# Designed miniproteins, single chains, part 47

Each design is a single chain, and the fold is of that chain. pLDDT is the mean over its residues in the fold that is shown.

## One batch from the design tools (miniprotein)

Design m1731
Fold by ESMFold2-Fast:
Structure m1731 (fold): chain A 61 residues (1-61)
Amino acid sequence: MSQTWTVVTPDNVTHTVTVEDGEITVDGDPEMAETLKKVVRLGLEAGEERRRELEEIEALR
């Protein structure tokens, strides 16, 4: 599944972030791209932990 976000940084620069099959692509400032990739990756990891908790609950039922 592909997911796209638009992110506006404090300097009013707009970036487009696309996640597809675990690959993170950022269109915008290359220096900001690494920071945005790190933030998005942390969000994805938190989502995976939540999904794992739900699977454990389902396995008990």
Scores: mean pLDDT 70

Design m1732
Fold by ESMFold2-Fast:
Structure m1732 (fold): chain A 79 residues (1-79)
Amino acid sequence: SLEQHARDLARHASQGDVEGAERHMQRVTDIATQMGVDRDLAESIARAVMRATRDHGVSAEGGAEALLRAINDEIARAK
């Protein structure tokens, strides 16, 4: 699910696992794109959350919540 991949992205990013975070970033991007969100926009949102969680002290829980909110807002706008 989108929620699970967002949580996994944030968790892997918080642990410094770049490969794991990037795998889940691709899954979030694919799901958002299938739901009508522009691919480049979805990827940029996911990458920004990954960087904030990895490098800027955002918690895994906070990162996942921010990512889900941003992607769900774009899904709602695409409808």
Scores: mean pLDDT 85

Design m1733
Fold by ESMFold2-Fast:
Parts: sequence; C-alpha cells; structure tokens
Structure m1733 (fold): chain A 59 residues (1-59)
Amino acid sequence: MSEEEGERLLERAIEAAEKMDEEGLRTVLELAKKELKTETDPVMRKVLERLIEWLESRL
C-alpha cells in the first residue's frame, strides 16, 4: 500500500468512526489492535497505529 492510499484509508475510517457511539468506537479499537498484531505491511501498520491513537483520544 502507498502512503497516499494509507492517508485516504485513514481519513475514510475516521469519517465512518465519527458516526459511531462509544460502544462502536471501543469495538473498532479492539479490532484495530488485533489487526495490528498480524499486519506486515508497514504503511498499513502506520494507518492502524494512527487510527488507534485517534480512537483512544476519543474514548
């Protein structure tokens, strides 16, 4: 994945998450943490790390 594709994916994920309640945000956070443990693409790992940081800042 390109860094540009990763930025767009992160922006879209955040837009979707902004519509979620706290339970939804906690569910996405746990899924993102699980995915990060098995992800090998360095760009996707950065996207997941930034999404996790954003979600933790909202909870």
Scores: mean pLDDT 81

Design m1734
Fold by ESMFold2-Fast:
Parts: sequence; C-alpha cells; structure tokens
Structure m1734 (fold): chain A 70 residues (1-70)
Amino acid sequence: MSPLEKIAEGMKKQAELLARQAESLGLFDTVEEIKKKIKDLEENPSVENLEAMQKEITKALREIEALRKA
C-alpha cells in the first residue's frame, strides 16, 4: 500500500547501485552518506527523506563524473 512506499523502494534500489559504483571508485565518504539516506528512507518513507535521497544521488553522480574526467 501507498504509492510513496513504492517510490521509496525504487529510489533505494537506484541509490544502492550508485553506492556500489562509488565504492568501486574509492568514494567511501559518498558511499557512507548514501547508505545513511537509504536507512532514513527505509525507516520513514517521507517526502523530505525522498528529497534528501535525491540530493545525495545528484551529488554522488557529480563526484563520479568528476573522477571519470580526471
């Protein structure tokens, strides 16, 4: 039940995949931040936690792209 919970589950899967990519690149701080947001979203799938997760995903993507260009 709840479309919000379904959206949260999809976003968690995306974040987990991104965390694995960041870990393979040695971005350990980024991995830890992503895992923290996943835990927050898992415990409380709120709009605020979804927004925080989206911001962390965006930040991690920028860090990964910066390393690819270096």
Scores: mean pLDDT 80

Design m1735
Fold by ESMFold2-Fast:
Formats: structure tokens, sequence, C-alpha cells
Structure m1735 (fold): chain A 62 residues (1-62)
């Protein structure tokens, strides 16, 4: 993933801590920052919420 990239949630995800963001399958997100090999900071374009999510629950927008 790259900063500024649009990605989509491929499954529902429930935040595991206060820094993480909960997602619904099909949510469109903008990558704001890449955090190591496994996480990204994203903005949900529908809600405006910002938080950390695992890369494994996201795919590039087709």
Amino acid sequence: FKVGELVVAKEDYEAKNDLELSLKKGDILEVLEVVGDHYVVVKNLKTGEVGIVPKSVLEPLK
C-alpha cells in the first residue's frame, strides 16, 4: 500500500484497541500512513473516521 491510495475493506473488522478503526465490508478508505509491514492508518471516506487497521483486511480499489 502507498500513501494516498484508495483501498476497500474486503471483510468486516472490529477495532481491538482505541487506536484501531472498525470497518464494514465494502468501505472505501484512503491510506494516510504505512505503519510497518502489517498496519496502515486509513480514513473512511464515508464517515471521516481515522484509525489503524491491519493490511490483511484491505485490498486495492479495483
Scores: mean pLDDT 81

Design m1736
Fold by ESMFold2-Fast:
Structure m1736 (fold): chain A 66 residues (1-66)
Amino acid sequence: SAEVAEERKLAAIRISRELDLDPEQQRRLAARLNEIAREAGGDVELARKRLEELEEEIRRLGRVPE
């Protein structure tokens, strides 16, 4: 949905502002964000929670997880 796509876009912007991601890390991030959006479907609240969880995990690890 458009709302889930917007949440995904905002999460990508926040993560990219905090981390200098190489092309491989950028591909991993895109894949993870797309997976979250797909699994959430039209559930904006679920998408937001999952995106926030990913963002916290990335901050904790200093990298995009596999």
Scores: mean pLDDT 81

Design m1737
Fold by ESMFold2-Fast:
Structure m1737 (fold): chain A 108 residues (1-108)
Amino acid sequence: LVERVTADARGAMRTAVEVALEYLRKGDVEKAKEAVEAMGEGAIALAEAHPEAAEGILEAAREAVEELKKEAEKLGKETSEEMREQAKEVIEAAEEALRRVEEHVREL
């Protein structure tokens, strides 16, 4: 069960990252931030429902945030100064979401 929950979490978070990046590419920064925040909230809810998988879920969240940062930074470098600023805002939201996941997992 732990392996399956962790795999499902990794897949869901990867999808959330793709959705956030798609909104960022369209210039919809608020929806990109909402997607990232929803990813963090989902990770917390899943970890609370499956405390035995909490470490795996946290690791999946860290991997997702690192991938988002890498792709968002690349998008900013390849497009415009405006996109670079928007990418930074989404990255900050992702790092904040990850901090919340880490805090909740520590309490489990």
Scores: mean pLDDT 85

Design m1738
Fold by ESMFold2-Fast:
Structure m1738 (fold): chain A 80 residues (1-80)
Amino acid sequence: SKEEDLKKALEHLEEAGKALSEGDYETALKHLEEALEHAKRAGASKEAIDALEKAIEALKKGDLVSAGEYLGLAAKLLGE
C-alpha cells in the first residue's frame, strides 16, 4: 500500500541519516536508494523524489554537505 511504502521510505531515510552521521557512506547510499524506491511506490511528490535523487548523486560524488542537505529536505517533504 502507499502508506506501507511511505513508512518504509521514512524508515530507510532515518537509517541513511544515521549511517551518514557515522561515516558509513556505503550503508547510507543503500538506504537512500531503498528510500527512493519506496517513495516512488508511495506516489511521493516530485520535490521529494528530486531531493532523494540529489542526495544519492551528491553522496556518490563524495559531496557530504549537499548529501546531508538533500536528505534533510527529503525527510521534511516526505513527513508533510
Scores: mean pLDDT 89

Design m1739
Fold by ESMFold2-Fast:
Structure m1739 (fold): chain A 68 residues (1-68)
Amino acid sequence: DAYLQKGIELRNQGKYEEAIEEFEKAIEKDPNNAKAWQQLGKALALAGKMEEAREAFRKAYELDPSLK
């Protein structure tokens, strides 16, 4: 997914808010994309949005319990 990859690149550059936007676009395209929810959670946590991060991680786990 192009949005997922772009989000990861932006997060690695420390552009957490822009990464969040790209992961949200990936989720809009496929709401059942557990990896997109997991990456959103990581970006939210790095942005200091801990409650939103917990919700995103919960959604990722509900969709794919094998995610670490």
Scores: mean pLDDT 85

Design m1740
Fold by ESMFold2-Fast:
Structure m1740 (fold): chain A 89 residues (1-89)
Amino acid sequence: SEAREKAEEARRLAEEALRLAMEALRLGSGEALHRAIAAALQAIGAIFLADYAIKTGDLRKAEEALRVAREALRLAREALRLAREEAES
């Protein structure tokens, strides 16, 4: 099922985003901390959407979860980069 495959991919990406955001939270202060919190919340939202899509088989929700998860991963990577830069300053 396309919906299940996309939702499972979204869940994997969202879990990776949450992992990176939590690493950024451990390192970060100031701006990096705020960005890491935002990334973590978005990743959590993506996990909930992905789980909903898995349970319902809703392709539209699976695609939404995938979009949100990809954005969360982008934000988490940016937050971690900034946190590392702040830690080296």
Scores: mean pLDDT 87

Design m1741
Fold by ESMFold2-Fast:
Structure m1741 (fold): chain A 71 residues (1-71)
Amino acid sequence: KEEALKLLGKAVDAAIDGDEKKAEEYIKKLSTLSSKKAVEYAKQAVKAYLDGDYESGAKYTKQAVEEILKD
């Protein structure tokens, strides 16, 4: 789960930097380590940050973290 949390952080950082390709790469790696629900929230967080919606990005990141911790 520690590796999954690191990958989520990297995906979010890439999204904040506007690097959609890097964010998608980290999400693909996360999908090999985490549940479908965790990946769904991570994808929603990435999309929100890429759109400049930091409030929704933070909300979905928190949900992704909670799902990873349940895995």
Scores: mean pLDDT 83

Design m1742
Fold by ESMFold2-Fast:
Structure m1742 (fold): chain A 71 residues (1-71)
Amino acid sequence: MASIPAEVQAALDALGATPREAEVPEPDHIPSGPVRYRITAADGRTVEAELSYGQALAVAAWAGGTAEPIP
């Protein structure tokens, strides 16, 4: 259903990943403003997206990789 933000969906599509029933950490600590993240999947694919901290963690978890903030 269409409750996933477009930025999250685009990042998943670019990485060839889909949402999984994996545990996704809920964000307790959110930066003071929107930031851009580079998400690197386990297979080495990367995508840049303007995401919240929680969204970046979710995409990284589903792609089996990591998220890093871009200043």
Scores: mean pLDDT 68

Design m1743
Fold by ESMFold2-Fast:
Structure m1743 (fold): chain A 55 residues (1-55)
Amino acid sequence: SLEEEIERLEKEIATLERILALAEKTGSVSPEDLAAIRAAIARKRAELARLREEL
């Protein structure tokens, strides 16, 4: 369902945000990988916004 897809996406975003926060704090991830994580979060947030408009 649309609601299940929204919940899945919210969980994925939360997971990536936790990974990004830890990576930024520890400096253990390359600048390229940090950029990739940020891009993934932005893309998923845009998708979440689109799905919420369909409710």
Scores: mean pLDDT 86

Design m1744
Fold by ESMFold2-Fast:
Structure m1744 (fold): chain A 54 residues (1-54)
Amino acid sequence: MPQEVVDLWSVLDTDGDGTVSEEEFVRATDLNGDGTVDPAELEQFIQRLLDSRS
């Protein structure tokens, strides 16, 4: 996606205020619901964005 960064930011910034809160970030990227966002979960989230177009 030419706008992967914009798409990712839009998902994280649900309020559209240009700021992503820790809660919004955790909710969007915490795929396991364990309350911790690590690089592996962020990678899966990005992959899902790519797959949505693939």
Scores: mean pLDDT 58

Design m1745
Fold by ESMFold2-Fast:
Structure m1745 (fold): chain A 96 residues (1-96)
Amino acid sequence: MAEEYIKKAEEYLRKAEQALSNGDLETALEYVKKAIDYVNKAMEAGADPEKVRELAEKALDIATAVGERSTDPELQIEIAVVEIKAAVTIVAARSR
């Protein structure tokens, strides 16, 4: 299970990068949200903490890039929530 969750997180992060590259900020953020959910499931399933941290840091980077390009207040709130979730996951992974 852990390996499957890592693979899904990597897949969604790749899709998020592609959506961001295409200027589809809402789609990019939705893929980042899914990636973080899978990273957290992987961590709960006993995935390598260093890999979990690496993927959570990547998710944070993409969410930050979406935030820099967005002027939509509703999207900015979702971006802040996603950034907080990614940061919490990074700290949790470092504590294992």
Scores: mean pLDDT 85

Design m1746
Fold by ESMFold2-Fast:
Structure m1746 (fold): chain A 97 residues (1-97)
Amino acid sequence: MVVSAEELMKRLAQLEEEVLRSSPRSASEEEINARLLEAFRKLLAETNFSAEVAERLAREFEADRDAALARGRLTPLQARYAAERIALLREKAAELA
């Protein structure tokens, strides 16, 4: 198991927490989601990892999204955000392959 996968997951989690903490309480869910996606895109551009790691994280996020959708736990905005996050990982995996 490659240490870089754990580090990437840790950095993604820390980035999400930081964006949420720095966002004004008056910000809409759409504005917060846009900031999170921009931050994720930047992190993925600045972080060196393998296509295999990107594909694995995309599959894990897709499985989590599908499970949440099946349980009725996602709003339409949350489902869109999850899909866009998965798409960013899939794009990065394709670039690295």
Scores: mean pLDDT 78

Design m1747
Fold by ESMFold2-Fast:
Structure m1747 (fold): chain A 61 residues (1-61)
Amino acid sequence: SAAELRAEALRLEREGVRLLAQGRPEEASKMLREAGDLYAQAGDDEAAARAYRGAETVSKL
């Protein structure tokens, strides 16, 4: 369901933030990109765009 996809995306987003805090930007970027894909699948285009932008920013660290 869309709700389950959003919940999983939020879990991945939180994991990405945690990895970034630990100095692991490559892994954080991957988690944020995966979260973006799940938000997009759920039809949450705004959340997907935010997550993808975050992944792009982090990937440059």
Scores: mean pLDDT 87

Design m1748
Fold by ESMFold2-Fast:
Structure m1748 (fold): chain A 74 residues (1-74)
Amino acid sequence: MITEVDEEKIKKLSYQLFDKSEAGDVEGAQKAKQQLVEALKLGGVSDAEIKDIIRNSGGAKRLAKLAVEALNKK
């Protein structure tokens, strides 16, 4: 079952990705993206769904929402 801890982790990683990207920290942004992808894979989200979530996310809040929704479908 998806917990508040899982949702908080996804939210934190989503905000880190955009915060690092906006700051020009390419390495930090890639690390946050990798950790977000791994967390979603562990939650049973497919590679295709993860790519769609990232592609359709124009900001941290939208990314967090789409990622949490994908986890809650399982």
Scores: mean pLDDT 77

Design m1750
Fold by ESMFold2-Fast:
Structure m1750 (fold): chain A 66 residues (1-66)
Amino acid sequence: SREEEIEKLLKEIKEAIKAKDKEKFIEKAQKLGQLDEELGKDGLKLLETIAKYAGLSVEELLEKVN
C-alpha cells in the first residue's frame, strides 16, 4: 500500500498544481519525500518525478506553483 499512498499523493500534488495552490503543493510534496526516501534525498529528483507525473517540465512546474 506504499505504492498506493505515493500514487494518491502524486494525484493530490497534480490537483494542487492545477489549482495553483502553493500551500497544498508544498504540504503534499513534503509528504511524498517522507514516504519515498530516495526522492526525499534529492529535491531535484523529487521535482522531476512530480513534473513527469503532471506532464510538465521542472521549469513549467516551478512557474505554475510560483
Scores: mean pLDDT 80

Design m1752
Fold by ESMFold2-Fast:
Structure m1752 (fold): chain A 57 residues (1-57)
Amino acid sequence: SILEEAKKKALELAKQGKLDEAFKVLEEGYRRAVSAGMPVEEAAAYVQEAADEIKSL
């Protein structure tokens, strides 16, 4: 899915120390998922969980 691919890319960037780019990728993934018809609440919850995972690295 759009969000799963965004999370994977963001985690890869975060592991390289590119935190700003990682969060930008999550934001772009959120916008694309919502535009594709995903409920805003579901997309926001996924992005928040992914962001928390990045912060735990």
Scores: mean pLDDT 83

Design m1754
Fold by ESMFold2-Fast:
Structure m1754 (fold): chain A 86 residues (1-86)
Amino acid sequence: MKLIVVLEGASPTTITGEALKAIGYELEGHEVEIKIDGDKLTIVINNASQELIDEYLAYAKELAARGYKVTIEEKGDTLTITIDLK
């Protein structure tokens, strides 16, 4: 499964932390692509494990509980999680 995580309105601290976390997954053998465009961070993980998907879903649920707008979309073999951090 392909996992796409989009963080919009992210602070520099959040972008740095999430980018470093994604680089950690790449070092563990995941196929990771990171794109930074201003305050928008996009992380693409090809062949994401269920454990990794569950971790990002838990993160998204935590942010939704804190009042952030979270959209989760599944289309075919692609899961997209979009989080608006403002």
Scores: mean pLDDT 84

Design m1755
Fold by ESMFold2-Fast:
Structure m1755 (fold): chain A 67 residues (1-67)
Amino acid sequence: MSAEEEALRRRLITFIAANPGAVFTAAEVARRFGISVATATRLLNELVAEGLLERDGRGYRAVPPVG
């Protein structure tokens, strides 16, 4: 990953952690972070694969810490 993409991932993870249980779409993330919907979708799907997000209908939901 590029340094810019890694920084974007960290910002996205921080935003998600600050909003546990919230559902958001790739389009909303793209608008908020100033990136394309394709980039937002790819990053969100990577976070789902890593267990940090879950798919929820048309969007994505944060997985809150349980420890």
Scores: mean pLDDT 76

Design m1756
Fold by ESMFold2-Fast:
Structure m1756 (fold): chain A 55 residues (1-55)
Amino acid sequence: LSPRMEAEMLIALGRMAAWLGMADLAIKLYKEAAEIDPSLKEETEKLIEEIKKRA
C-alpha cells in the first residue's frame, strides 16, 4: 500500500463519519490522513473547516 492510498482511504472514512454525525471521528481521520501524506494537508484542512462551519 502506498501512503497516498492509505490517506485517501482515511479521507473516505472521514467523510462517512461526518455523514453519520460523528464529527470528532471525522476530524481525527482527516488529521491522520494529513500525517500520512502531507500533500493532502490543505484538502484535509478545508474538510475540517467545513465540519466546524456546520456545527
Scores: mean pLDDT 80

Design m1757
Fold by ESMFold2-Fast:
Structure m1757 (fold): chain A 75 residues (1-75)
Amino acid sequence: MSEEELAALRQLLALATPRPGDTTEPGALYYLLKGQVAFAEGRYEEAIAHYEKALALDPDNEEARAGLAAARAAL
């Protein structure tokens, strides 16, 4: 994954966030992004851990479910 793809992913997730000004603890989108970065670096075990945290916070997150499945398949 290129630097431009990671930047675009970050921008897309920021735009998809319904409350971008929310000051709560790191949410599901934060862990989804961490999982995507870990996956891009070939750190599949770390990506799995981040995707699982994202799903624990937002069980209906299709991107996190897809990322978890892809990371598990890559092991």
Scores: mean pLDDT 72

Design m1758
Fold by ESMFold2-Fast:
Structure m1758 (fold): chain A 55 residues (1-55)
Amino acid sequence: SMKEKKERAIEAVKKVLEANPDASKEEIEEIVRMVGKALGLSPEEVEEVLKEVLE
């Protein structure tokens, strides 16, 4: 489901950020876009994932 894809994306991004604690906001945005493309997320879903990981 679409909700499962977003949850998986959020978890994957958080794992990458744990390995890169000094990542800039720009780098975080690139990571979110890359993970989103790999999981087939829409641009709107990518924005939702970005909000979740930055909050």
Scores: mean pLDDT 79

Design m1759
Fold by ESMFold2-Fast:
Structure m1759 (fold): chain A 98 residues (1-98)
Amino acid sequence: ALDEAVRHFERAAEHFRKAAELSDNPEAQKYFEEMSKHAREAAEAARQGDVDAALEHISRAMDYAVKAKHLSNPEAQPYIDEAIAHLREAAEALRKAR
């Protein structure tokens, strides 16, 4: 559960990094940096057993992901979608963890 959530956060951060590399929009790149930061903070909270903090970081990352997707070129879109999917899987794993 918690280890599963951490793996999903790590994959989300990797996909956000790839989306940032493929994006030509500086505003979108800034949002990808915020999403990567929140994904890593969520992973750290999950490692410490702080499920509520991890879920809060997921929510913030998701808000930035929606904004970044609107500003991103077609090449970045699949990586954003994969990162969002991993954040959703992490949230589900966290909700099952105690």
Scores: mean pLDDT 80

Design m1760
Fold by ESMFold2-Fast:
Structure m1760 (fold): chain A 99 residues (1-99)
Amino acid sequence: ENEKELKEILDLFDKLRQTVVRLLKAMQRLAENPGDPELEAELAKVRAEYDALIKEFIERAKKMSPKVYEKMKKLVDEMKAWLDAEYQRLLQSAAERAA
């Protein structure tokens, strides 16, 4: 594998990891203030940035090899499922505190 291409994809992964932290913060703020249109807009903006990074990451993985692409796509799908599950947990926790 091309060492430089691997480093570039790892840099994209680190940027993606940082964006996930921003997503979690935006999700928590919205969960604590459900229906707030400003927080919904903020979450949507960060989500769009996340989706753009995912697309670039996947396209880079495709250029490396089919095996790398398949493994990275599975990791992306797992991360997406985990984020959705975390958001549901945050919503439930906020609802329980409001009760």
Scores: mean pLDDT 78

Design m1761
Fold by ESMFold2-Fast:
Structure m1761 (fold): chain A 66 residues (1-66)
Amino acid sequence: MADEIVDEAVALGQRLLDEGKPVDEAIHEAVRYAVEKAREAGLSNEEIAQVALRTAKRVLDLADAR
């Protein structure tokens, strides 16, 4: 499901932030992971776009809370 992909990608973003990666790198890698997984799952372009946006927003919120 799209929500599961977002949760997994956000967990990756959180790990990258915990490792000291810059916020933009953490967002980029999390979004890349989410988009790749969504494509593999056969999601539509609109669903892939939503997965990417949700992932980016949640990783940014994690960084902003630090």
Scores: mean pLDDT 84

Design m1762
Fold by ESMFold2-Fast:
Order: C-alpha cells, then sequence, then structure tokens
Structure m1762 (fold): chain A 55 residues (1-55)
C-alpha cells in the first residue's frame, strides 16, 4: 500500500540523516561505515515489521 511505502521511506530518510550527521560531526570513515551498517540493520527490521502488519 502507499501508506506502507510512505512509512518505509520515512525510515530510510531517518537512517540517511543519522549517517550524514555523523559525517558532519567529523566521524572517521570507519565510524561512518559502522553507523551505516547499524542503520541498514535497523532499516531491514523496521521494513519487516511494516510488512508483518500488512493485512
Amino acid sequence: SMEEVNRMMRLMGEAVDRVLAAKRAGASEEEVKKIAEEELKELKEGVEKIRKEEE
């Protein structure tokens, strides 16, 4: 559904913002990679929860 897509896009935007915030704060390349990896994991979990709520 479009509502489901909008929720997913919101989660994606939040993940991107956190990675960009770390870069702006002067985090090292390795630290940014770790943050991106953790955000990707959280995003996958969030998407699965949204899909599980379908129906």
Scores: mean pLDDT 80

Design m1763
Fold by ESMFold2-Fast:
Structure m1763 (fold): chain A 112 residues (1-112)
Amino acid sequence: SLPFTKEELERAARAIAEDLGARLVRFEYNEDGTVKVEVEAPTLEQARAAAYTLAVLFYQSGAKKAIATGRASDGTEVTVEVKSDMTQEEIDALVAEAERAYRAAREGRPLP
């Protein structure tokens, strides 16, 4: 069970997506501990940043499985999955990639 409500996680996901220039289009919270999100963004870089960041966030928030799909305006998709059966090295690699993608997507954008 997650320490956060579905509503709290959805609000966090929406805020993070918006900070990256993406839009949350779908959110699913399942009783089995699976969280799924879909986001749309203008660029693949923004879609990728949102997908990695959200998948890692939900896993760190206690999800047993987190799936995030980001779609760019040209229809290109990135799907990121984080599962409880992954090694710590695999999880650390996903966290590092999320941080890199987040930084790249924020770089050069006007701050709100």
Scores: mean pLDDT 81

Design m1764
Fold by ESMFold2-Fast:
Structure m1764 (fold): chain A 71 residues (1-71)
Amino acid sequence: MEEEKLKLMQKAVDELRKRAPSGLELAIAEDLFAPFFVEFDENPVSEETIQRKLDEILEEARKRVEELKAK
């Protein structure tokens, strides 16, 4: 079970790298994802839950990069 969680989290990190449009989006997305490592260790997670969180995180990272580029 623990190994399965680690595999799902590693798959999530790989997905962030594949889906992030640039290194800046990736860095922000990884920072936003870091708190969920603790949450996922404490609670049962599904691949579906992880994918939804990745979608939310990538969307948030995109918005943050847009805000940074507006200056």
Scores: mean pLDDT 74

Design m1765
Fold by ESMFold2-Fast:
Structure m1765 (fold): chain A 81 residues (1-81)
Amino acid sequence: LLEEAERLLEEADRLAREGGEAVRAGDLEKAIELLERAVRLAEEARRLYREAGAPEEVVEAVERAVERARELLEKVKEKAA
């Protein structure tokens, strides 16, 4: 569980970074695809961290990452409309 959660979180972070770069480049369609995937993986990682009994500070850090990705995704979707 922990190794899977760590892997998912690493992939989510990479996708969120690439999504942010796509936003800066004006490629909103690509940014939405990358950020949607990042949010899904981060949410799954958060769930697995909780199930694995990770320390509260670790779970809180993951939750903050999920919230940040969701907020960016919402702003990008609004711009793409």
Scores: mean pLDDT 80

Design m1766
Fold by ESMFold2-Fast:
Structure m1766 (fold): chain A 78 residues (1-78)
Amino acid sequence: AAAYLALTPRERAILEVLSGGPRSVAEVARATGLSQATASRHLRRLEELGLVERIAGRTTLYRLSARGRAEFEAALAA
């Protein structure tokens, strides 16, 4: 869970929200209390780290990658 433990508390909160399923930037912002701009910035960083995936469509959604889910679950089990 090295990448997960290196994350800020806000980034960990975003992964927790996404553990419940795919979410839009607006949904992540609402759930975390962040602005959409701040949520988008953190989601892009998490995508760069390989912890989340972007699903392109009419509405862009973000989901946990297989790696992101494994690291999140390992951190909860520790």
Scores: mean pLDDT 81

